# Designed miniproteins, single chains: the designs that were tried, part 14

Each design is a single chain, and the fold is of that chain. pLDDT is the mean over its residues in the fold that is shown.

## One batch from the design tools (miniprotein)

Design m463
Fold by ESMFold2-Fast:
Structure m463 (fold): chain A 65 residues (1-65)
Amino acid sequence: SSMEEREKKIKEIEEGIKKLLELAKKQGQVDYAEEVVKRVRELVEEGKLEEAIKLIDTEGTRIAL
């Protein structure tokens, strides 16, 4: 159902945020990652869950570089 898919995506976003912040701490990019997390939360509030997941993936790759 649509509600179950939303719950799954929200869990993926929460885990993605945790991993992003852990990676950022390791790379010395915490301040940058906190700004990314703010943008992710704004997308979640707007119901743009797939965009939020894509942002986490894209910025995670950028921080890892």
Scores: mean pLDDT 84

Design m464
Fold by ESMFold2-Fast:
Structure m464 (fold): chain A 93 residues (1-93)
Amino acid sequence: EKEKKKKEIIEELKKAIEYLKKGDYTKAREYLKKFVELLAEIQLDEETFKEVKKLLDEYIKIAKLDEETKKQLYALLLDAYGAPSSVLDKILE
């Protein structure tokens, strides 16, 4: 079950990136929303956190998200990992 949920989070974010690359911003937002909903339900291990962060970095770069939205997404990711918000500044480097 834990393995399945980790796969689902990664797959939803990968689909969001795929739709961004196709220019389907509506579908990209739908998959990002599913990703965010799954993040609220799971505790991430370090390996999954690193993979999700790499994919989220790619999504942010392609979507050209503003600093506020970028900070919100990283804050949600850090919360799912159980890291303190002080780590957010290091991630934004």
Scores: mean pLDDT 79

Design m465
Fold by ESMFold2-Fast:
Structure m465 (fold): chain A 90 residues (1-90)
Amino acid sequence: HMSEYEFDIEVAYALALISVAIIKIQAEHEKDPEKRAELNRLADEASRRIDELYQKGLEAAKKGDKETVEKYIQELLDLSREALRRADEI
């Protein structure tokens, strides 16, 4: 039960980190210095928020709080999608 929730939150975290990596790669290939700086700021902000959500989700998983774990998994996925959407608009 707890090990399943820990696995699920870790997978969501890994997927969220892939989104940050994609934005950072986009920044490295961006020739406009202003847009590059904006992409790097977006990636750094997303990374900090992802780490916060992962830590909260992991603590909930250790306590067997399924509803709270599912909430943080959804927040990680939503944050990842929004960060990628914002990167596409830069």
Scores: mean pLDDT 87

Design m466
Fold by ESMFold2-Fast:
Structure m466 (fold): chain A 78 residues (1-78)
Amino acid sequence: AEELLKKGEEATKKGEEGIKEGRELMKRGEDASRATGRALLGIGYATNGAIYYKKAGKLAGDEELAKEGIEKAGEAGK
């Protein structure tokens, strides 16, 4: 159980790093860089939300909780 939680936290940190990289690319102000930055930002949010809820749902045996988490991650990426 502890190992699964640890891996979920590591994935969350990777998502946060993606968000930081997306912000830096957006600062360039170029259309291609802005599009890439937004995609990375969205991936970061989706990774954080999906991993967190997938982890919780797996531990509880509740797949519906994981599904709700993915939807929230999608909303955060807007």
Scores: mean pLDDT 60

Design m467
Fold by ESMFold2-Fast:
Structure m467 (fold): chain A 70 residues (1-70)
Amino acid sequence: SMEELIQQFLAEVEALMREAGFSEEEIQTILDSLEAQIRKNNKTPEEIQELLARFRRALAYVREVRARLG
């Protein structure tokens, strides 16, 4: 269902942000904003999957930069 897809998306973004070193407060703020945007804009499953792919790439880059900084 669309609700299951949205909840799975939010759970995956939460895990990626936590792995990238964001605080619990930052994670909650971003997840609340993302859920509101998805629902207000009636995003399609394809748009949600594209958004997740972009988050994976961006947060992988954040992790790489943090690793280089020590």
Scores: mean pLDDT 86

Design m468
Fold by ESMFold2-Fast:
Formats: structure tokens, sequence, C-alpha cells
Structure m468 (fold): chain A 100 residues (1-100)
């Protein structure tokens, strides 16, 4: 449910931020983040990058197009909402690495 996405993102963020504070390299942190990201979150980011490549620069429009594309790929609305809530709950330090 919604609370699960927020809690999962919080735990992930706590681990990632602890690594940053310990002086881990950006490359090592990126590898750990990619290994631990839920598959639906990875699919959402991939679809978002595809919309950006198509020239969609407005975030709200891009998010609507991503939701439609993922539904066409067979993802449920609940899975898509989990990914949205997860990503929106990540601190700027962690979200910045995912955007690269």
Amino acid sequence: MREEALEDARRFAEEALAMVKAGVSDEELERLIKEHLPPIVQAYLEALAEEAAAGITDRAEAEERVRKRLKERGYSEEEIEYAVLYLRSLPAEVARIEAS
C-alpha cells in the first residue's frame, strides 16, 4: 500500500545516506542503488527517460505518459503508484544519482 512505498523508500534512503556520510564513492553508491531498486521503480525511470528523449520536458505530462506506457506494458495502477511514491520519497542526494 502507500505506506509500504514510503517505508521502503525511507529505509533505502537511510542506507544510502549512511554510505554517503561514510565517504563511499558516487560510483559505488550508484551500483548499490541500482542493485537494490525495485524492478517497477527501474521500469518507471526507463519510461521517464524515453519520454524525455521524445522532447517531453513538463514533469506532469511526462508522468501521465509514463503511467499510460506502463499500463500498456501490463503493469497495474497499484505498481505504478508504488513507484511514484517511492521516487517522490527519496532524498535529493539519492534521487540525483538515479537521475544520472
Scores: mean pLDDT 72

Design m469
Fold by ESMFold2-Fast:
Structure m469 (fold): chain A 107 residues (1-107)
Amino acid sequence: SEVIEKLEKAKKLYEEMAERSTDPALQELFRFLAEQYKKMIEVLNSDLPEEEKIKKIEEIRDETVARLRAFYDEAVKNNDLYAMNLALNLILETRQLAKEAIEYIKS
């Protein structure tokens, strides 16, 4: 499945973005995303039963989306259009990658 490759690419990208960002809030956000996608990869590569893998992916998805929604709300408060658009795109990406991961587990 292409989902593991997509997760590995996203993890690497956000690790690099965290290291190169000069904004502390963006550094923390990108480090968090890299760790969440790393957790998804670890779940997919584990020997856990299918049902437990799905549950863990859903938990990681929900935690990630909740953090991104909080980031979005703060961006709205600060009238930061860049941060608002970033958060929305990352929510969509997280949901799509989690969906593809669950489909891979079930295959």
Scores: mean pLDDT 91

Design m470
Fold by ESMFold2-Fast:
Structure m470 (fold): chain A 67 residues (1-67)
Amino acid sequence: MKVFEVRGKATANGEAEAEVSGTGSEEERRRLEEAVKRSLAEQAKREGKDVEFEGPIHLEAPEAPPP
């Protein structure tokens, strides 16, 4: 099981930042950080307001279970 603490913020101006910590490699945290920044920036721009996210993310099971 991989557990990450994520903090992210994006503004309606398209500025975004994210910080990821927890278990896992530096590379995994870096990739998650970029994904969070992108998602928050898109949402902030779409809604025309700043958006923040803070919380744990648990990565242990694949998203698409086969039938």
Scores: mean pLDDT 72

Design m471
Fold by ESMFold2-Fast:
Structure m471 (fold): chain A 74 residues (1-74)
Amino acid sequence: MEEVEKLKKELEEAEKEKAEVDAQMDARVAEVAATGSPEEAARAQAEKDLLVERAQGRVNTLKKKYEEAKKQAE
């Protein structure tokens, strides 16, 4: 069941990476909103949206692989 455990770890890492991106970009957006222009704040938000979407896509792909591997292992 090493394959299931590997996929679980990859999924957990992807979820952690997404959470870190969310936290870092939230902090960046808040900082830019406090100190920068509205255009800079909008750019930071767009960057956050792009990075979060990419991270979520990775999580979704790994979740599907993990669920399939779990069914095969049972």
Scores: mean pLDDT 80

Design m472
Fold by ESMFold2-Fast:
Structure m472 (fold): chain A 75 residues (1-75)
Amino acid sequence: MEEERKRAFDEAIDRLKAAGLLTDEQAEVLRDIREKGIPLEEAAKRLGISPEVVKQMLDFIERLAERLLEEREAA
């Protein structure tokens, strides 16, 4: 249950890194938001982008993680 959701989120990040859509720094910060609950403002400051962009990145990763869970169920 929780392990499957964590794994899907991590897999989504790893796929985006492999595709060149996320840097290692971006991936680390996005994981810290989910695991450690760091504020979007702090994440944005670390990455040199706006909090709105960080939120858009999180939404995209969450959507991808949901699709990865669906693929596993459909296989």
Scores: mean pLDDT 77

Design m473
Fold by ESMFold2-Fast:
Structure m473 (fold): chain A 71 residues (1-71)
Amino acid sequence: MLERLRELLDRLVEAARDGPAAIEATGEELRAELEEVVARAREAAAAGRLDLVREALRLVAEAAARIEAIL
């Protein structure tokens, strides 16, 4: 699940980078934020904190919507 989550984030960021330089810069900033969320989700999963994993998935969905809005 965490590996698939990271792949999804990478694909969303790559889509943003296909645009103008301004979109590419925004995509990179969002990527850094999403990578932090993924790192926290991975730690939470290792600790058995499924509630935090669910929160991370919700944040990923919000980030996807933001990236789509800038395309």
Scores: mean pLDDT 64

Design m474
Fold by ESMFold2-Fast:
Structure m474 (fold): chain A 86 residues (1-86)
Amino acid sequence: KESFLMRLRMLRDSLVAQLQKLIAQIKDPQLKAEMEKVLSDFTARMNELLEEYEQGKITQAEAEQRFDALVQETVDRVRELLKKEK
């Protein structure tokens, strides 16, 4: 459990850092605010996932599936916001 939790936290931190780097490159204040909301939503949902797994409410397989789904949802939302700018 500890090794898996550490891996999930590391992946969360890596994705947060990547998204923060992307936000720093955005010049439009409106798009920047929307992207910051995406980052906030991702962080909150990731923390909920970690807590549920740590409390034994979900299995490792369920945690992996939810993590993959959350990453995909976040990536898709980022792409949609960037398309509006282009």
Scores: mean pLDDT 81

Design m475
Fold by ESMFold2-Fast:
Structure m475 (fold): chain A 116 residues (1-116)
Amino acid sequence: MEREKLKKEIEERIEKLKPEAKELLILSGSIREDAEGEEAFDIILELVSIGKIYLELKEKGEMTPLEEEVLKELVRKLLIELSGDEEEVKSFDPDKVLESIVEGAKDIEEEAEAKK
């Protein structure tokens, strides 16, 4: 798959998953139902959505190096927006950052499931 096409497909999927990510965060107790729509909050929803996409691709055995590269690029961009510190974010190991995002998304899903 072409990188630009894959990136667009992932971005579209993130937008579709953001409402579900918000529900999971509410159910897990990470946010209140009346939480304000701050810029940082929208970025957090996008990061959780990326974690969910990563987990699904790995579970299906569909994770390719290109998909992993695109997900790492999107995570880095979002973390720069969230922190405001591009140099600090660039110092992070992209593999470890992506792993942390994936673990966070998994924990949120497990907590939400336990509260149902």
Scores: mean pLDDT 74

Design m476
Fold by ESMFold2-Fast:
Structure m476 (fold): chain A 65 residues (1-65)
Amino acid sequence: SLEEAIRKVAELTGISEEKIREYVDAAKKGENPELVAERIRIIKKLREAGVPLDWLKAVFGAVEF
């Protein structure tokens, strides 16, 4: 389900479920889904490379995490 997908992405990236939901909603409104997917992919890749999660949150959606 969509809710399960949001939870899994949140766990993999360290981004809150609410922020992931906002990204999904933006894609549904006609924002390029590839742009949303690429943002998530970059975050995961940077985390795997050892970039601290707090830095990733600061760059990609800092304020309410």
Scores: mean pLDDT 61

Design m477
Fold by ESMFold2-Fast:
Structure m477 (fold): chain A 80 residues (1-80)
Amino acid sequence: SAREKLEEAKRALEEGKGEEAARLVLEAATLLDKSKDLGVQLNAGVAALSAAVGITVGEPKEGAELGIKQLEKALAGDSS
């Protein structure tokens, strides 16, 4: 699930694995792309963009940190 991928991303970030954390953020965001809620999709899209940009500019840890915050916002709106 997206929540499981978010927890994996947090663990990877704590282990100093910035690229793996950013990649897990992208995977979690992709799972949320199937959401019927536009706010969830928007926050997931911003999370994916943050992670992808972080990887591209050589700052995957910062990209993952920003992406994790956006995923937490997306999942906070999901009361199911």
Scores: mean pLDDT 79

Design m478
Fold by ESMFold2-Fast:
Structure m478 (fold): chain A 71 residues (1-71)
Amino acid sequence: GAVSLDEEEIEKLKKEGKELLEEGKKLLKEGEETGDKEKVLKGIGLILRGIGLIELAELGEELKKKLEAEK
């Protein structure tokens, strides 16, 4: 069936996304300060992944609101 996210799953995705975003920002800053290109690239990758999870959670929340509005 189609993947429908409940409130708890949406909150979990938001938390995981925020954690990845924060970790990525720390690695990016450390890589920039030390000149470590691998840390910079890893940091960017984690930031993008974190944003993706947050966006997915927001889309799931929006879809839930639209489905509730159709009742």
Scores: mean pLDDT 79

Design m479
Fold by ESMFold2-Fast:
Structure m479 (fold): chain A 107 residues (1-107)
Amino acid sequence: SSELEEEVKRFMETVIKDYQELLAESTDPQLQKLYQDAIAELNEISKLKDPKEAIEKAIELEQKVSDELAALAKQHPSKRREYVLAEATEGVHLMGLTVLKQMLKKE
C-alpha cells in the first residue's frame, strides 16, 4: 500500500470520530439522528477496497449532510448556532476529502 492509502484510511477514521464526538455532545434529536446515520454510512464507506471510490462516496455523503444541516438551520432559528457549528465541521471534512481525491488522481 502507498503512504497516500494510509492517509486516506486515517482521515476517514478522523471523520468518523468527529461525528461520534458531535453525537455525544448533542441533545437535539434531529442532529443525533443525522450524526448516527452519517456514522453508519461512513463505517460502510470505510470498508470499500478502492480508496478513490471511498473518498467519492464520502464527499457525496458530506454534501448531503451539509444540505440537511442548512435545512434544519432554516426550520429551527433558535438552534441555528448549533447547526452552523456542525456545518463547519462538515466543511473541514469536505476540504480534506477533496485534497485526498486530487492526490489520488496524480498517482
Scores: mean pLDDT 82

Design m480
Fold by ESMFold2-Fast:
Formats: sequence, C-alpha cells, structure tokens
Structure m480 (fold): chain A 70 residues (1-70)
Amino acid sequence: MTLEEAKKRIDEIFKEAEKALSDPNLTEEQKRALLEKARDEIQRIVDEANDPELKKYANEKFKELLEKLN
C-alpha cells in the first residue's frame, strides 16, 4: 500500500465515522459498531503502511474524533 492510498482510505473511514456520530437516525449500537470498525481498519492501514507521518496523521484524526465523543 502506498502512502497516498493509505491516506485516502483513512480519510474515507474518518468521513464515515464523523457522519455516524452526527446522524440522529443511527442507533447507539450502530454508532459504536461503526466507530470500532473505523478504529480497527485505520490501525491496520497504519501498521501496513509502516510510515511515521501516516501514523501521526491517523493519531491526530483519532484524537479529534474522540474529543467529539467526549
């Protein structure tokens, strides 16, 4: 996986997660499942890419997402 491919996938996953958090039609269970899948998938992408810049990027995005939850 290239850095560009990894970044694009991470961005797509984060967009889905943000939509889930703000969607009043989703149940609490659906939101939790989506967030768990998003975290797991992003972590796999970061590990596979083995790029420190991508890891930083993903961590910053995770922090923003978690702050919106809390």
Scores: mean pLDDT 75

Design m481
Fold by ESMFold2-Fast:
Structure m481 (fold): chain A 62 residues (1-62)
Amino acid sequence: RLEELRRRIEELLGEVSRLTLELMDFAIKKTAGEEVDEEELEAVLERLNEKSAELDRLIAEL
């Protein structure tokens, strides 16, 4: 039971980390004055928020 929760949390941490790196790439491009697809940026933010909320729920189950 606890092992299953830990595994899922580890998987979500990996997903959140990857999405965070994608978000950082957009932020760097935007601050450098490069054009950024705002729709793609919003999609990444939405996915990050969704995965972060799921992670918070699983941590609360510990």
Scores: mean pLDDT 80

Design m482
Fold by ESMFold2-Fast:
Structure m482 (fold): chain A 100 residues (1-100)
Amino acid sequence: AMSEEEVNRRLEGAVRYAESMIEAIKANPNMTKEQKERLVNSAETLARTIEEGIAALGEDNPLVQRAKEALRRLIELLKEQVKDDPELVKRLEEIEARVE
């Protein structure tokens, strides 16, 4: 099990990373398939960090809630980018379900 301070640091990093990815997607909506797959992989990594945060701090923790919201916004944008790829859409829906 991670320390509370380590979990907080990782969640803060996850929020910043998700927000950075959201801005990058908005600035460049015409991504390659490879770029889309990398972003879905990043969303899976963020979901794992949030799951660890929920386990350590509880779902009602403000930083956990911020990280969940940032991931949710990221997933919503990614779903629009991959709507023509049903396997990537399914992966994003599975990621979303894990943290809701």
Scores: mean pLDDT 84

Design m483
Fold by ESMFold2-Fast:
Structure m483 (fold): chain A 76 residues (1-76)
Amino acid sequence: MKEELLNEKDRRKAATRGTAEAIRAVGDAIENGMEKVKEKLIEIRRAMREAELADYAKNPSFAADTVAKLKAMEIK
């Protein structure tokens, strides 16, 4: 648990002590996060596309237009 309410200056000094390690850790987290973010975006796009497609499939005139737009804009 947190020790005391000396958060800002204490954490800043601790971060400064391990600046190189902190920067490297952030870099690694970003690289790992990039892959997860891409997968999450694809998953979200798929879910949204499927939901919209399901809703508009009940209205054929709109379904065809929506499907074409989603396919054209996916991962763009």
Scores: mean pLDDT 59

Design m484
Fold by ESMFold2-Fast:
Structure m484 (fold): chain A 63 residues (1-63)
Amino acid sequence: KEKLRQEILEITRHGLSTYTEEERQALMELVGLDPETVSVEELAEALIELVTGLSLDEILEIA
């Protein structure tokens, strides 16, 4: 599970790096998270759901 979690986080960070700062701000607003207080885990979960259409739990269960 640790390797899968790390791979998912790397994919999320890679995807996020393709967005501009404006798009990142819009993305955080879209998922309803406060950029000042959101944790990496919360942000990753929200972004994974947005990008893949699947929850983090569902992705980990499939693997």
Scores: mean pLDDT 68

Design m485
Fold by ESMFold2-Fast:
Structure m485 (fold): chain A 62 residues (1-62)
Amino acid sequence: SMEKVEEELKKGAIELTKRWAERLGVPPDPDAVIEAAERDTSLSVGQQTAAILAAKIAKKFE
């Protein structure tokens, strides 16, 4: 069902955001992860996009 897909997406996005926050050295806050990822020149384009998308999805479910 759509509800199960949304719940799984929410859980996955929150967990990915926490992992990216840890890697970037910022609090597990979606806005902090977005800001850090956008400014981190050591990340590949794919890594930056993945971090920003995970955080944006997590923020939608707050």
Scores: mean pLDDT 83

Design m486
Fold by ESMFold2-Fast:
Structure m486 (fold): chain A 89 residues (1-89)
Amino acid sequence: MNLSPEQIKNDLINANPKSLKAILRSLSALPFLIEPYTPAILEGLLAKKDELYDVIVEGLKSLLTRGNKKIRDTILKALSNHPDLLNAL
């Protein structure tokens, strides 16, 4: 498994809207594989919050719905600093 938290974050920051939506769907399908990378995934998504708000909201909903407790807790803790995203979920 060739995953780096920094690489995942940078891939998300540099993704176009179509690629970002596809990545978020794939990550939501594999919660056990992405659990240790959830903080890096969140940092990458939040960096694009102002440009791709609707895509990020959809992706966060998918991660919350399909994620285990640790993934959900990590997302909710990060979103405590982004109340607009919490209200959109």
Scores: mean pLDDT 72

Design m487
Fold by ESMFold2-Fast:
Structure m487 (fold): chain A 75 residues (1-75)
Amino acid sequence: SAIRERAEAAARRGEEAEAAGDLAGAVRHYDIASVLYTIAGDEAKARELGRRSAALAERLRAEDPELYKQLFRIP
C-alpha cells in the first residue's frame, strides 16, 4: 500500500539521520514511520520504531535539551 511504502521510506530516512548523528531528524522520521505503520496495520513494526525513537529522544534530551523541548512542544 502507499501508506506502507511511505512508512518504509520514513524508517529508512530515520536510519540515515541516525547514522549521520542527526538525533532530532532520526526521532522525527522514526515517529512519522511509527504512525504510518500503525495506519498500515503493522503494529509490531510501529512499536519497534516507537521504541527506537524513544531511546534516541532520551539521548537528544541529554545532549541538546533545548532542541528536545522544541520538538516535543505541541501548541
Scores: mean pLDDT 84

Design m488
Fold by ESMFold2-Fast:
Structure m488 (fold): chain A 67 residues (1-67)
Amino acid sequence: MSEQEILEAGAGGAAAEAAKRLSERTGVDLSDIEVEIRTTEDTATGVARYGDEVVEVTVSREQILNP
């Protein structure tokens, strides 16, 4: 797999974790939570939003490649 594919997988995992945390905190269904992923050379960030509630989970490239 390419490094880009690994980073995208890490970002997806971070986004899933962020959505889960927000769902647990608010009691809202996952389908009602807006999810965004952001990647840089060194980080992958998942963002979950519901109204004014936001949860961000960031993982480093090193954590993704060497868990």
Scores: mean pLDDT 75

Design m489
Fold by ESMFold2-Fast:
Structure m489 (fold): chain A 85 residues (1-85)
Amino acid sequence: MTLEELAEEVKENLEKALEEVEKLYENLTEEELKEKLEEYIKKALEEKNVYDIIKAFLLGLVLESGSLEKAKEAVEKLKKQLEEL
């Protein structure tokens, strides 16, 4: 995999992960969101899948801040940084 291919994959995963996290935040309680975060962390550690790592990161930001804004900002900043590579 080239750096450009990896950057494109990460950008796609960021967009999909944010969409999933937004849907979870709208439909689940804080307790259920914490359970999902634990699940994503476990999968990220065991499978080393980029998508699960990104979901864990974004959901962690949502739970820490109590809003989607910080996660949306992180995705936009990361996408811009990847575009500059």
Scores: mean pLDDT 79

Design m490
Fold by ESMFold2-Fast:
Structure m490 (fold): chain A 68 residues (1-68)
Amino acid sequence: SREEVIDEAAERLRKLMLELGFPEEQAEDFVAQFRAWAESEGLTPEEIREWADRVEKAVRRYAAEKAA
C-alpha cells in the first residue's frame, strides 16, 4: 500500500541519517517531516520511492561536504 511505501521510505531515511552520524532527535524530526509531506501530497507509491531516493542522495551529499 501507499502507507507501507511511506513507512519503508521513512525507516530507510532514519537509518541512513543515524548511520551518517546525525543526532537521533534530528533524524526523527526529519523523518516525521518527510512522512507528513509524503502523506499530504497526492504522490503515487512510485513517486514516493523516487523522492526517497533523491532525498537519500541529498543527505549523503550534505554529510560528505560537511566531512570535508
Scores: mean pLDDT 81

Design m491
Fold by ESMFold2-Fast:
Structure m491 (fold): chain A 78 residues (1-78)
Amino acid sequence: HMLSDEELERLLAAVKPGDTVVLENDGSGEAAARIVRAVPDVRVTLYVKSGEEAQKAGAAFAGLTPEELARIDIVVKE
């Protein structure tokens, strides 16, 4: 299931600079984008189940800087 706003706030409170966050089922990419924007030096690995979910996640990265975008890795896991 996708992270709720409340679940995302809890995650953001726990994440520290230099951490790697692994997300599953965030097919929209919104949680990954918000994490990388909120926490400096954090890396996000986003597992999606299809190329279609990867495309949707990419759309959520609109407005990220090149530095922020470089900290997100999308992995298609079939």
Scores: mean pLDDT 75

Design m492
Fold by ESMFold2-Fast:
Structure m492 (fold): chain A 70 residues (1-70)
Amino acid sequence: GEAEALARAAAVLRALARGGALDRIPGLSEILTPEQQAALRRSLDVLAWLETLPPERRRALVAAVLAYEA
């Protein structure tokens, strides 16, 4: 469901952000501004941070992350 997709995307984003590897997600720079990318890298709770994004941007980011994992 949507909740499981969001949780999975949050876990992947957290791992990539901590590893300095957010650029592995295709199209990330088209979805997130530089300020949003910096906020993601500083976030202690990526799931909570994702929930602060506008629904359309959150859906686009989740889709991009899950496509990267596929």
Scores: mean pLDDT 83

Design m493
Fold by ESMFold2-Fast:
Structure m493 (fold): chain A 55 residues (1-55)
Amino acid sequence: SSQLQQQSDKLDQQAERVGEEAARNIDDPVRLQTLLQQGQQLRQQSEQLRQQSSS
């Protein structure tokens, strides 16, 4: 099995955790912005790895 698929899954889990943290910081716009950017980057990396992990 591809190591890229495992890395993709881990990035998805990290993105979900960052999303939860963002939800807890809706009253802090600077922190919220940073967390949303981090989550977006993690999801983009996950998507790229999935495309590269062609079976």
Scores: mean pLDDT 81

Design m494
Fold by ESMFold2-Fast:
Structure m494 (fold): chain A 109 residues (1-109)
Amino acid sequence: GEAMVEKARKLGDKAVEAARAGNSDETKKYVKELAELVKEAAKKGDVEAAKAAIDGIADTARAAGEAGDLEGVKAALEGAMEAMRAAPELVIKGIGAVILAMGEILDLE
């Protein structure tokens, strides 16, 4: 429903802001909340809410990577893995872009 999509967007915005600030603890907190929302949305068949939460995790990984916050990147990856267990088809489509972005970050020697 719209309420769950709105909750996902607000959590995603908070996660991205925390990641940009280099606040790894807040980034981990909001990413975990997004992953739990993916699980809840998947159980309810709310595909739009699940996608919004997955997009929030993806945006957070990019923001953490751009900020040089490796702990934030790790938190986003862990959240993506939890989301994958709940909604593998949706995560494969959404998180593919995150995996590519993380590949570029991890290729820094």
Scores: mean pLDDT 77

Design m495
Fold by ESMFold2-Fast:
Structure m495 (fold): chain A 67 residues (1-67)
Amino acid sequence: EEVEKLVKEAKEYLEKAKKNFGTQEGIDALRKAGGILTRLDLMGYGDEVKELKEEHDKLAEEIRKNL
């Protein structure tokens, strides 16, 4: 299923972003996760991926604060 595949990809990119926090690789992974989560939200699955979106937003905010 497309949704299941996208959720799995988003989780994998979020995990990569956490492991590489503070690096360009982590930033790139977080950006990819964000894109997938936005796509899922536009498909009507925003509530189902709410925890993943919160995790993404928290990591993105921490990166922005470190500038």
Scores: mean pLDDT 80

Design m496
Fold by ESMFold2-Fast:
Structure m496 (fold): chain A 116 residues (1-116)
Amino acid sequence: MEEKEALRKAAETFEQAARSLREAIDLVRDPKNAEEAGRRAVETLERAAQAFEEYAKKSKHPELLQGAADFFRTAAEEIREALEKGDYEGMVTVLRAAADAFEGFARQLREEIEKL
């Protein structure tokens, strides 16, 4: 029961992250808002990476959590590089990929809950 609740909360967190990143996509398409939206996305992804790295150290199944942390950190670096180059289309591509990945992780967790 507690394991199902933990997985459900994780799925909800990934679903919320996906929504936030999709909202950022609309903001970065306007150049006047792109730099601020991109910097906030980097901060959000780096904090997510740190949180999942800490949970991975204490988890019985660290591979999924470490994979998520590595993904968040890579996405943050790609957004930062796109910001430095003024590549707003590149930022949209990374944000879309990150949102799709969070939705995928949420779906996978939902399926694991149903198997328990």
Scores: mean pLDDT 76

Design m497
Fold by ESMFold2-Fast:
Structure m497 (fold): chain A 117 residues (1-117)
Amino acid sequence: MSLDEIFEEFKELIEKMSVEEGKRAAQAFAQHALALLDRAIEKSTDPEVKAFLEEARQKLRDVLARIQQATSKEEILELMDEFFKILKEAYSKLTPEQQKEFVEELKLVIDALKKQL
């Protein structure tokens, strides 16, 4: 529930921004999510979970590269939807403690972006 609420709030913020502002916000969010995933991978002791998270990290990096080339708000929102689907799958493989850290840290990113508006 909390992760989906963060995704909905983020999309609403992007819709209020210019294309360039939305692109910077999407890049910042994606970079923070990737940093959290890197910490989860380093702490993972299950080889199958670690492999899944490493594959998810590569897919998320590929989406981030595409966000950097986006030229419209519609493209940014579509790429963020793809990013959120991959992130949600990765999130489902995390421990309850790691899931809580993800939600709390991403919520801080959303709050910081709101202050820039």
Scores: mean pLDDT 85

